Designed miniproteins, single chains, continued (2). Designs and how they scored, part 20

Each design is a single chain, and the fold is of that chain. pLDDT is the mean over its residues in the fold that is shown.

## One batch from the design tools (miniprotein)

Design m4672
Fold by ESMFold2-Fast:
Structure m4672 (fold): chain A 90 residues (1-90)
Amino acid sequence: MTDQLIREGWQALSEKRYDEAAAAFRAQVEADPSRIKDVAYALGLGAYHMGIDEAAAHAEQSVDYADQGDRKLAEQNFNAALDTLAALGA
């Protein structure tokens, strides 16, 4: 994925700036909610590579629910992944 906010999120993750990573991924979904599946997939991949298994699992569930058309559960799991990142940044 080449979207700027996704790249900023991955950069922040690699630098352990977890609050900034969460903010970047959230901003991308706020800008285009229809892209939640793409953003959740990118978040999950980044979290997986950083060893943040809880965030990766929530992001994977978000992708799965988005594929099923359950936008509410997709958003809930996406937000749970972001909350996991934010908690690590405290």
Scores: mean pLDDT 83

Design m4673
Fold by ESMFold2-Fast:
Structure m4673 (fold): chain A 104 residues (1-104)
Amino acid sequence: SREELLALLDELIALLEKIRALAEAQGDSTLAKVVDDDIARVRAMKARIRAGRASPQEVLRELALIGASLTSLYLRARFENDEELAALLQEAIDLVTEGERLAL
């Protein structure tokens, strides 16, 4: 479970880095910054989990905040008809949901 959670967080980071690169390529500095902040949050949470310094409740709270951020970006991408960005954000939201299941 802990190893599966850490592996999933690595997949989430890799996917968020792809989303950031796409945002940068599109000139969307605001979206790129929000995604960069989300990457930093996932990395910090991963470090705390590895150090044994994160409770399940703390992990769930952080995942909920990341999920809320990604959902807001997803809705914006859908409104702007950015199908590629929306698809990547949906994959990231799905990983957050699975992470919440593994954190329980």
Scores: mean pLDDT 89

Design m4674
Fold by ESMFold2-Fast:
Structure m4674 (fold): chain A 69 residues (1-69)
Amino acid sequence: KKKELERKAVSAYSAYQISKVGLETSEELAERMKEKLSEEELQEEVDRSRKSLEESEKRYEELKKELES
């Protein structure tokens, strides 16, 4: 059982790290594309990435807390 929780935590951590990179990439892309795309469209993309990061962070923290229990 603990091994399965550890695997899930590792997967959640990987998803969290990917979401972090995704947000950074979206912010960089928004900066580069601000002359070509509307600020609203760029902001929506960044907000979407930020929401994904928050969701993956919450999932990882929940699994981490369960492992510590």
Scores: mean pLDDT 78

Design m4675
Fold by ESMFold2-Fast:
Structure m4675 (fold): chain A 58 residues (1-58)
Amino acid sequence: APYLAVAFDAAGEAVGQGRGETADEAAARALAAAPPGPVTVRVLDAAGRLVREEAATV
């Protein structure tokens, strides 16, 4: 899967990770792996470039 997403908690710790064929799929999988609470999701493409950074609450 070309996209990798990592969810970070309010302390900046990686708490969830997901891969997908799309940025949305990777982000959704990272959020599903994260514990409940506020997170920042960062999505990287296959080249390791940051393509998306979003605040979310799980």
Scores: mean pLDDT 81

Design m4676
Fold by ESMFold2-Fast:
Structure m4676 (fold): chain A 96 residues (1-96)
Amino acid sequence: DVEAKVKELEKELEEAEREGERAISALEEQDPRTGAVAREEFERLAEEAREHIQNAKKNPELSETYLGKAQRYLDQMRRMVRAMEAGAERQRAAAA
């Protein structure tokens, strides 16, 4: 069901953006330069995911292709968040 997949990806994108903002803000506090680079890259991935979701809604005949592309960008966003969270955990452990 294309409509269900679109709604699921829109929800996942919103969740990833919220998680990403928290992780990037924490990274910027520790390393402003690395945080700024991560913000720029993360925002670019989010824009790509959003564009592909919108294209899937506008072009039902190509929806599988666009949703597949959106899923790949969302996967990259989530990997970035997990990497940043893991880095923050390691720094907290080292500071204790």
Scores: mean pLDDT 85

Design m4677
Fold by ESMFold2-Fast:
Parts: sequence; structure tokens; C-alpha cells
Structure m4677 (fold): chain A 81 residues (1-81)
Amino acid sequence: RPPVLLKVTLTSSQDTATAEKVAPLDARSIAELIIEAAKQLKDPSAPVTGRLETSDGRRAELTGTAEELIAKAQELIDYLD
């Protein structure tokens, strides 16, 4: 699949974390990017509102805590292996 720019932005009451990469639009690339952004947040237990955006105009909303997002993304990566 052609690569797209993937961007994840996670916003809490304390801080905002952003991670982006050029990658194929697949579940592994998305999960890895979510983990990268979530690890940047100062409080892993704080509620966050997130966005996944692609350069080809796709969008998705993410909600939960940073630790929940990391756990779900890691579970998805483990399932794909």
C-alpha cells in the first residue's frame, strides 16, 4: 500500500503529545504511533482525547487514558504477530 503521513495527537488537562510518521495505512503502524504519542504524556492515568489523522483525509477519535491506549495498541500488535 502507498505510504501516507500518519499523525496522532493526544490531549490531556496537563499536556499534549504528538507523534507522526510516513508509513503504510495499516493496524501495526497506527498502533505503534499511538504507543509513541501516549508514552510522551506526563501522567499515564490522566484522561485524554486523541485524534488519528492521515494525509489522505481520514480521521479517527481516540479516548481513554495513555496507559489504556498503550495496552490496547500493544494487544493489537501482539494479535498481529
Scores: mean pLDDT 81

Design m4678
Fold by ESMFold2-Fast:
Structure m4678 (fold): chain A 61 residues (1-61)
Amino acid sequence: ASKLSPEETATILQEVIPQLKDLGLNQQQLQQVVLEFQKNAKQFKTLAEIDTFLIQTALSL
């Protein structure tokens, strides 16, 4: 889909959080990634954009 619903966005975030934990992020870093994602959630149109954003944000921590 070209635009994700809030429910779909929340589901994707819950799927990705365990992967971020496996990357060695602590609880504070995970909260920062979630906060940044929530600030930009309305700007994402595809799953690929969300995935890229989350990985880039995690790597910048």
Scores: mean pLDDT 71

Design m4679
Fold by ESMFold2-Fast:
Structure m4679 (fold): chain A 104 residues (1-104)
Amino acid sequence: MREEALEAVKELSEIDKESEKYRDEYLKENPNASLEEITAKVREFALPKLEELAERYPLLAEIIERSSSPSTGAVALQMLVMAEEVDEALLARGLANPGALQFE
């Protein structure tokens, strides 16, 4: 899980970079394009790449598919990895008491 999440984050970051490059190239060719048109075109460009990524990481597919953008998905996965690492560290140190962990 954690290793898969880190790999997915790297690939989401690459998709985000490609999406920014595509947006910049589209704007260069279409300088009068509306924000809505640009957003729609970037989404069309990114969508098949996000779907391919979700197929390769089925355990993370919901997070990837629910992300509004590749960068948002990357942040969500990084936060998940960090939360799991903290929980594992606390449990390993014998802090499995909910009161000691301040869990809600």
Scores: mean pLDDT 64

Design m4680
Fold by ESMFold2-Fast:
Structure m4680 (fold): chain A 61 residues (1-61)
Amino acid sequence: SVAERAVEAVRAAEGDGAAAASAAWELGKMGHVTPEAARRAIEAGRAGDTAAAAEALERGA
């Protein structure tokens, strides 16, 4: 799915929290993940925790 591919990309881009936050916003806006998962992933990405961002997106996909 689109969400699964985005999760893999977020994990592969370890250390790029800004890219993770942007991806989470887009997935939430398009309805590929729940709003709660998108919010948590954006917060994790902004904090630089790309692993936590990926986990949040997986739970909401």
Scores: mean pLDDT 78

Design m4681
Fold by ESMFold2-Fast:
Structure m4681 (fold): chain A 64 residues (1-64)
Amino acid sequence: MLTKQQLIDQMRQLVEENREYLSPEELASFEGLIQTSESMSVDEAQEFLDQIRYALDRLRRRAE
């Protein structure tokens, strides 16, 4: 099982990998949400990581 810090690091990596599909406002919003994840439980951070993956997939599909 990943630690909470590893989950947060994966969130940051996913946002960085999809940076080209994000507006500056969207990027700032995701960074703010990731900061909020520091106060979450491990289970909440895992669910949040899955939500970020879903949101980024939708944004990528919009760009294609």
Scores: mean pLDDT 78

Design m4682
Fold by ESMFold2-Fast:
Structure m4682 (fold): chain A 98 residues (1-98)
Amino acid sequence: LKELNRKAKILHEALTSENPSDEVIEEAARILGVSPEVVRELGKKVYELKKQNPELSLKDILDYLIENTEGEVKRAAQKAKELLDEIDKEMQERIKKS
């Protein structure tokens, strides 16, 4: 759970921050299995969409990008959404057990 929460924090910061640090970008790239340049490109697209549509969640934006991008950016968006879905599932299961 700590490791999943750490990954979620890094992905959220890398993909939704206006100016994420190079350190955060590099760690997000390791998590997603893509280059730092792909993370920066994905993050810019997420930031622009969130700025235009502030009501959309990160997951909504990632779903849009999966449908509307190709190649490595699409792969990064798919992996980011998969990880965020896994974290949400783990959090829901923990709440149900408590």
Scores: mean pLDDT 79

Design m4683
Fold by ESMFold2-Fast:
Structure m4683 (fold): chain A 70 residues (1-70)
Amino acid sequence: AEPEGLPVGLIASPDTPDEEFIERVAERAREVGKALAEKRGLTPDEIQALADKYAELARRSAEGALELAK
């Protein structure tokens, strides 16, 4: 079965504070970007750059989404 609870509890829990939600979204996006880049066979430098970009994009998106939700 698909994992249920862990990703929701980490990044989509109603009890998660805004700042913690943003950080978890950014950290998860970084891991996803890194794994995706590794699967594509990118160089270590490219993997780091892509992971960092994913984390920044996710952080900005999460911040923007929370701002719009206000």
Scores: mean pLDDT 71

Design m4684
Fold by ESMFold2-Fast:
Structure m4684 (fold): chain A 106 residues (1-106)
Amino acid sequence: MNLSRKELLEIAVKSYDKLKEILEKEEFTEEDKEEAKKAVKDLLEALKALDAPESVIKLFEDLLKVYESENPPDNEVFKLLLKKVMEKKEVQDLAAEIREELEKLK
């Protein structure tokens, strides 16, 4: 990946914010599911390039593996799994750290 550190931080923040927006919706649609999968992929690639904690990387890798499986979960289970990952303290702490670093670079 030939992106700068600033560009990687921007991708991570954008993807995380997109996942938060999707979780705040009253209805979870197939379109939201596809947007969430893309955001998880973009976030995961950025986190790997940023050498983020392996524990957080594994949470999103496991989530994506379930989402891309031959028998993916229904929309309600999909949303529940995403919510459980996003509510993890280590995920929230990392998101805050990345946002703080990005703000210092602006």
Scores: mean pLDDT 83

Design m4685
Fold by ESMFold2-Fast:
Structure m4685 (fold): chain A 105 residues (1-105)
Amino acid sequence: EELKKKAEEYIKETEELVKQLRETFDRASAVAAQLDPELAAFVRAWGDAQIGEINTLIEKGKKALEDGDYETALEYFKQAVERAKEGLDTAQRLYDELEAQLAAS
C-alpha cells in the first residue's frame, strides 16, 4: 500500500512536469519559428519524442502496478520523473539559447 501511494505521488509529479515541459517546448518552438521554421519543426519533434518516452515509462509502470509488481512500477515511475526533470532543464536551456539568438538578430 505504501509503495502504491508512492507510485501515485510519482505519477502526479510526472504529470505536472510533462505539463511544464509541453509549455516550455511550445515557447521554444515559437521562438525557433522566428529564426527558422525548419528549426521550429526540429524543436517540436524533439519535444514530442521526449514526452513520448516519459509516457512510455508511465505505461510500463502502470502495467507493473496492475500485475502487483509495486517495486518495478515504482522504478519506472522514478525514471519517468527523472527524465521529465532532465527534459525540462534541457528545454528551458534551449528556450534561453534560442531567445538569445533571436535578440542578437
Scores: mean pLDDT 84

Design m4686
Fold by ESMFold2-Fast:
Structure m4686 (fold): chain A 115 residues (1-115)
Amino acid sequence: AMTPEEVAEALEALGEPAAAELARRSDSVASLIGRLDAEGRRHYEVYVAARDADEHAALGEALGYAFERLRRLEEEGIRASRLTITADSAEALRRLADEAEARLRAGEDEIELLA
């Protein structure tokens, strides 16, 4: 398991300073980062820090919810060149996944969501 500081360092290295700041002030955080490569293939990076095993399990379930939603969109040919979601709780992560779907369906190419 990562620490919040390790998640923040990874997010800063990826050019996500606002997400890194959220990670630093949080006891638990999950970040989902989607990119398209030069061939148009989607790649996902996931960073998780949790204060305990129960929170780790909850964030894992919320990430599964987000991935299932994004998988369905990808099957429909709906994707953005950049998608970042960073949340300090499982509830926030699920809500941001719902917001990401709405913005993807609206045709947005760069999406950054924090809560």
Scores: mean pLDDT 84

Design m4687
Fold by ESMFold2-Fast:
Structure m4687 (fold): chain A 80 residues (1-80)
Amino acid sequence: SELDRAIQDALRAGEEGKKAKTLTEAIGLTLRAMGDGWHAVLLARRAGDEEGVKRGEAAMEEGVKNGMEGLRKAAALVDG
């Protein structure tokens, strides 16, 4: 489904962001995880799928958290 794709896209962006080696990559992937996660939430809300909203919110939170971890690691490499 479109919802499942948006959820998977958000989670994938987060996992890729967690492994990012540059600030630009980490920022871009974090923003992608946020956008794809929000898309999932909006799709679920439009469908009246309360469980889908929770899944989308969880995917966005997890994706952003993973992306931010990558950003923190990349920033530490710049700072020493």
Scores: mean pLDDT 86

Design m4688
Fold by ESMFold2-Fast:
Structure m4688 (fold): chain A 73 residues (1-73)
Amino acid sequence: VELTPEERALAEAYARALVAGDEEAAKEYHEKAQSLNLTPEQAKAFHLHAAEEAARLGAPIPAEELAEARAAL
């Protein structure tokens, strides 16, 4: 499952807001993602991409959680 450039950019913005502790920005980006009417598979890809970006930015993401998200795709 692949994300569009718009969906990918939104996942990255969401991850940055989460890592920064900006809860209201994270909520806004998550609401925008919901408005895109993502399929269940696209929603999984969105969350996986956001988790991978958060990990890249230094947030501790459990390896098991990432493995489960990848297996769900």
Scores: mean pLDDT 73

Design m4689
Fold by ESMFold2-Fast:
Structure m4689 (fold): chain A 106 residues (1-106)
Amino acid sequence: MIEEAIELLKNPEKLEADEVDATAPLSGFYDPERDFVAVAIRTEDGLTLLALVYRDPAAGKYVASVSLQDADGRTLGHGVAEADSLEEARQKAVELIKKLFEEYKK
């Protein structure tokens, strides 16, 4: 699941879903016109990860935002990073995903 989410962040054109579904094991949304991608993972133990990569039009930068919640909806971890390119923002999102799962997955 995490490896599939990383692949979808790197190649968002492979996303078949056009919406985020928190009940699905893997879902996502890609809008190439707005440089926006969202990928959501739900694990069997009830963890939900949401990864967003988008362009901040006010700052002229790209943002990677990743959050991890438990089955009770508690936020276990959250990370945000800025980047000067979409490719750099996707890479930062991947690193945030790995960091959060390393810290909270047993």
Scores: mean pLDDT 73

Design m4690
Fold by ESMFold2-Fast:
Structure m4690 (fold): chain A 71 residues (1-71)
Amino acid sequence: SSLLEELVEKALSIEDQLEEDIINMIRSDNEKARLFALFMAYLRGLLSEEDFEKAVSISPLLREIREGLEA
């Protein structure tokens, strides 16, 4: 989705602060890998709560992960 593309571009703007493995996941053609990389950036405090909630809104996977963090 266009929202996922926007969030990926935002994460790539801070790629110097991310581990190589996370950068590789963000740059992959796999949507689930990109979404998981956004979650990893969020855990490092490099993605805002607002942007993470945007990612959650388009991903059932991230909704489950967020619910696990709230538990």
Scores: mean pLDDT 79

Design m4691
Fold by ESMFold2-Fast:
Structure m4691 (fold): chain A 75 residues (1-75)
Amino acid sequence: SQELAELLYWAAVGGLTQKVRELLAQGADPTAPHRRTGVPVLDLKDENGETALQVAKRLGYTETAEILREHGAKE
């Protein structure tokens, strides 16, 4: 779902580790192309040019960053 993919991105940049797990359990595919942009959700960049993994690392959301790496996120 587009909605799950978008929610996964925002949950990850917010360090909401439990919400990230819930969205992944609901079938959010972090490596699938985002339907509207064609960009994988984990490759989406914010206004600062950072991916969800880069934001999680910078803000010290270590558990969220580990989950994202487990599911194929790249730096």
Scores: mean pLDDT 74

Design m4692
Fold by ESMFold2-Fast:
Structure m4692 (fold): chain A 55 residues (1-55)
Amino acid sequence: GKGKAIVLSNKKIKVSGEGAVVHLLDGSEIKIKKGESVELDRSKIAKIENAELIE
């Protein structure tokens, strides 16, 4: 499955569902499960995998 990464502002992004993975600049990762979402500071994100970017 493919998640969604929705740009909320220049500072915030919401990543949701379907196995999306967020990689942070400190080397940590957040694995998002079906039905889950997380709001993050865009400046802390290295990359997002398995998600559709929506601006």
Scores: mean pLDDT 81

Design m4693
Fold by ESMFold2-Fast:
Structure m4693 (fold): chain A 61 residues (1-61)
Amino acid sequence: SANVRKAGEAVVDIFKKNGEVTEEQLKEIGKQYGVSPGAALTAANLLLREEDPNRFIVVKK
């Protein structure tokens, strides 16, 4: 959905700015866009893979 894509874009933006994404940031993005944290992370990794197939976001617990 459009909301999942936007959530993924927001996660990628945080990752590019900070070098990492925390579980709390994923929860906040999920809440903002009405999607699960897992859906936001999956969308972010799909978007990032289109730019660099060897780069993957791992969530800091």
Scores: mean pLDDT 82

Design m4694
Fold by ESMFold2-Fast:
Structure m4694 (fold): chain A 79 residues (1-79)
Amino acid sequence: MKEEVEKKILEIVARHQERAAEALAAATSEEEARAALGAVYDELLRELRELKEKLPEELQPIVDEVIERLEEERRRQFE
C-alpha cells in the first residue's frame, strides 16, 4: 500500500513537471512563464491534497512532505 501511494505521488509530480517544462518552452515572456508555472503548481498541490484526503492517517505524512517541499519551491519562484 505505501509503495502504491509513493508511485501515485511520483506519477502526479512527473506529469506536472512535464507541464511546467512545456509551459516554460511555450511562454513568450517571463510574466507568461511565471503565470503558467503558478497554474501548474496550484493544480499539482490540489491533486496532492485530494490524494491525502483519500489516504489513511498513517500514510498522510508521505504526502505532507511532498506538499511542504513544493510549497517552498513555489514560494521561491513566486515571491
Scores: mean pLDDT 78

Design m4695
Fold by ESMFold2-Fast:
Structure m4695 (fold): chain A 99 residues (1-99)
Amino acid sequence: MSSLANGVRNSTISRLNQLSSLSPVQMGQQVGQFARDVSTSAIPSSRQGGQTLSQSIMDTARSGSQSVYDQSVQRVRQSTVLSDAGVAVLDQLRRLLDS
């Protein structure tokens, strides 16, 4: 089954490269859209809805998959493609792989 995982990995890397071509602000918006797709409608009222949402995603990704987070950071550093914000995106893409 590892050969199939390689295909999915390449697909997620392509999507990640697409996100990395955006500004940090646009990258945050993409992450926010993904979170909205995952959690359909129950966002608490907030002045900083977008920031709160992306912050929640980052916290969930990091606490939920600390080991994967460390591995993702190493890979990102090796390719020199993404900032710390990109690590949260990597964790979201990993969730797609798991589903």
Scores: mean pLDDT 51

Design m4696
Fold by ESMFold2-Fast:
Structure m4696 (fold): chain A 98 residues (1-98)
Amino acid sequence: SLDAARAMLEAAARGYPEVAPSVQKALETADKLPEEDAGRLLAALFDAVMSGREGTEHALREIERLAEKHPENKDLLQETAKAVREAFDRVEARREAA
């Protein structure tokens, strides 16, 4: 369910503070999308969290596709894409510091 996807992402944000801003922005954006497309956005964010660079690239492509489908939410989707890129940069910086 969509609620299960939200709960999983909220749990990921609690475990990995570096991704919390991107999760919060995605949940905000998902509330403005139809249920099917909200589910696609949240699944893409989960891939970004779990699959590093490959998952992040997949998520950014899915967000771009959703922005084309929903031009009324294009600004929110572009802000979500920015948050996803910034979260990836924070995770990479943490790995280099370890």
Scores: mean pLDDT 82

Design m4697
Fold by ESMFold2-Fast:
Structure m4697 (fold): chain A 73 residues (1-73)
Amino acid sequence: SALVERVRQKLENTPLEDMVTLISEIIDQAIELYKKGDIKLALELLRVVLEHFDGVYPSDQALIDFLKKRIEK
């Protein structure tokens, strides 16, 4: 996905001081995709963030539960 590749490139080129803001923006994008019914792309965006920080690969159910909790806030 072109969106997933753009997010990956942003993570690789973002300094640590801006990283928290970028992660927040990616989470917001994943929530919007989930609300639109694009669950697969939403989960792939979250996985790109987790892969960048080396070695965390949660189940689809764990990622869905995370998105649901964020939507309820």
Scores: mean pLDDT 77

Design m4698
Fold by ESMFold2-Fast:
Structure m4698 (fold): chain A 69 residues (1-69)
Amino acid sequence: SRLENRRSVIESALELIDKSSKYFEENLEKFRKLSEELLKKDEEFKKEESTEEKAREKLLEYAEKLSKE
């Protein structure tokens, strides 16, 4: 019985770890997608304006829009 209880506790702990890992992976993937989208927009703005200052300004505006969506 004591060994059976220990097995159940270990199995429950492994399930929690697996769920936590999945949640972390999902959050990391969302962050990567957002970062990639911001970089892509920054590159397009840099091509048009050809200035770092204007590119930064437009990227910040885009980041604000994404935070509101």
Scores: mean pLDDT 61

Design m4699
Fold by ESMFold2-Fast:
Structure m4699 (fold): chain A 51 residues (1-51)
Amino acid sequence: IYIKVTRISDGKVLVDKDHFPSPIDAISAVQEIAAKNNLSMQDIHVEFIEG
């Protein structure tokens, strides 16, 4: 599964189609990315892409 993560406030792409072996791993990575950027989950838009 691939994910794309975008910051809602300015449309900055934080992750562009990174691959994860499972949805759980993808969700964990999204939470870590939000924390590293001092953002909450509602401050980001996440797309899940089948691969």
Scores: mean pLDDT 79

Design m4700
Fold by ESMFold2-Fast:
Structure m4700 (fold): chain A 63 residues (1-63)
Amino acid sequence: SAEMERAKRMAESILRAIEENNEVALEWAMKDLGMSREELYEVAELVREGRYDEAAEMILSHL
């Protein structure tokens, strides 16, 4: 679905922000998604493992 594809792109953006130490992007993600820093790191780990559907579901569960 378009919603799932968008969530997957958001998950990839979260991983990118963490890898680049982009604190501004991480603070925005926490605020926009209502997620903790720990939850964002969990999303990033799922993306690293190729578990994109699970990463997207985690984001969607907070929306």
Scores: mean pLDDT 86

Design m4701
Fold by ESMFold2-Fast:
Structure m4701 (fold): chain A 64 residues (1-64)
Amino acid sequence: MKVSNPQQALKQSQKNLDNSKKVLKDNQQKYSKDPSIDKINQVIGSQIRVIGDDLDIQYYKSKI
């Protein structure tokens, strides 16, 4: 999709990435204290979100 303001979208994506990294760190700490399938799934989900946010940043940078 075309974005009407890629610079603003980039700033939002950077904020999203920062938040996703914090969630990932929290999930990793929980997994290290209590290893379980549910906890590892939370880590994996958070890692996927970080990757998605990074890809969004790369996409918007390509549009500037």
Scores: mean pLDDT 80

Design m4702
Fold by ESMFold2-Fast:
Structure m4702 (fold): chain A 88 residues (1-88)
Amino acid sequence: EEEEKEKKLKEKIENSIKAIKDMIEKGEATSAEVYAQLLGRINQIKGLPLDYEDAKKLEEEMKKKGIEVPWETIEKLVEELERLKEEK
């Protein structure tokens, strides 16, 4: 059950990256807009334990496409997700 959810969320992230790449290729997106889209997708992931390696892998893929993502902001999101997961 959780394995299926993780797989679906990873595919959702990959599809979001593809959509962002298409927007950049068409010249319809700026770095700021791409970053906002990425944050929106990450914020939707409340049921998936997003670990540091998954976040780093996402950043690496974005860098390969010439997209700059502020890592410090991503780390804050990861910390919030961990806080929510372990909240009493």
Scores: mean pLDDT 52

Design m4703
Fold by ESMFold2-Fast:
Parts: C-alpha cells; sequence; structure tokens
Structure m4703 (fold): chain A 67 residues (1-67)
C-alpha cells in the first residue's frame, strides 16, 4: 500500500533509496532520465514529502513489472 511505502521510505537511509532507484532505472532509461528521477526523489525526501516520494518510487517499480 502507499502507507507501507511511506513507512519504508521514512525508515530507509536516503542514500540507499537513491542507489536503488538509479540501479532499477539504469537498464531501461538513458542516464539523464535516471538522474532526473533520483534528483526529484531526493528533493521530495529532503522536503519531507514522503507520500510524493513513495508515489515516485512505486511508479519506478511498476514500470519494471510491466515487462
Amino acid sequence: SLEDLVEFIKNTPKEELLKKIRELLKQYVPDEFADKAVETFQKLYDEGKYEEAARLFGAVLRELLQQ
């Protein structure tokens, strides 16, 4: 659920989350798009917008599951 993702985001080191997003995207999108996603996630996390950060993380996971 979104609530479970929010708790995961809040309880996981930011650096580990950024690494996971980059690793998930690097095989499927150009580096500039992966960098933009990581940058956007970092901004949302730093601003305490955990629900929005969780939605972005969930969207990345969903794109990978559509294969």
Scores: mean pLDDT 78

Design m4704
Fold by ESMFold2-Fast:
Structure m4704 (fold): chain A 87 residues (1-87)
Amino acid sequence: SLLERLAQAAGVSVETVRRAERLVEELGEKAVPRMIEEGAPVKLITAAAVLLAYRKTGEILPPVEAIRRVEGLDEEQKKELLEKYLK
């Protein structure tokens, strides 16, 4: 399924992708900035970034590339998110 492929790409559970999908459906591109403001887990934020990249491109991108393509984040916020993901 698409959710299983997104979960594998993001390195998270299908349950985490479902949680990200609900927030992305409600907030769209604002989902990732909102998650960062609320201190959401890096796995949930990564799942949302991968899902948003898929919605825009039709492709399941690696997490690093998906995070770089997130709208509404400045370069410092993207760097901090990447550092948390790679930790």
Scores: mean pLDDT 83

Design m4705
Fold by ESMFold2-Fast:
Structure m4705 (fold): chain A 79 residues (1-79)
Amino acid sequence: KEELEKKREEGLKKAEKDIADTQANLVASEREHTRRIIEAGEAGDQAAMEAARQSYLDTVAEANKRLEEARKKIKELEK
């Protein structure tokens, strides 16, 4: 049953890394979103502002899905 324990440890480490990477990507995306909104606002480009908002919402949705999948994997390994 050593193989089950090793597989569980590897899965947990991978899921933890996926969470950390996803959180880091969210921070980077929030900075990029802020930059785009400021630039579009200074240019008076309402279409660019809306595109930036939608792009950020899509990024957050994808990140939340990835976080949910990683957390689900952790829960399955802890059964």
Scores: mean pLDDT 81

Design m4706
Fold by ESMFold2-Fast:
Structure m4706 (fold): chain A 86 residues (1-86)
Amino acid sequence: MLKLIGSRELRTPDPEAIRAALRELVREAFEKGHAVGEVRLTVTPDGVVTRIELYEADEGKREEFEKLPSPDEIFARLEVRVEGPL
């Protein structure tokens, strides 16, 4: 079962803004001792990202993500799932 450990609402098609928000959420989760296993992005038909959700890793991935030295390395290893239009 996946546990929601962080979320942020935004309204932007800008990939740089999306990456910045995602990195911040991953860093906050890491500093709280969470292992991030999955990222979900909610995207409108117009390509606007409206929500980012982080889910905790279960069995086998937790220690792997906790060993990563930086949020950027965690971000690079995250499984990103884009959910369909609202």
Scores: mean pLDDT 66

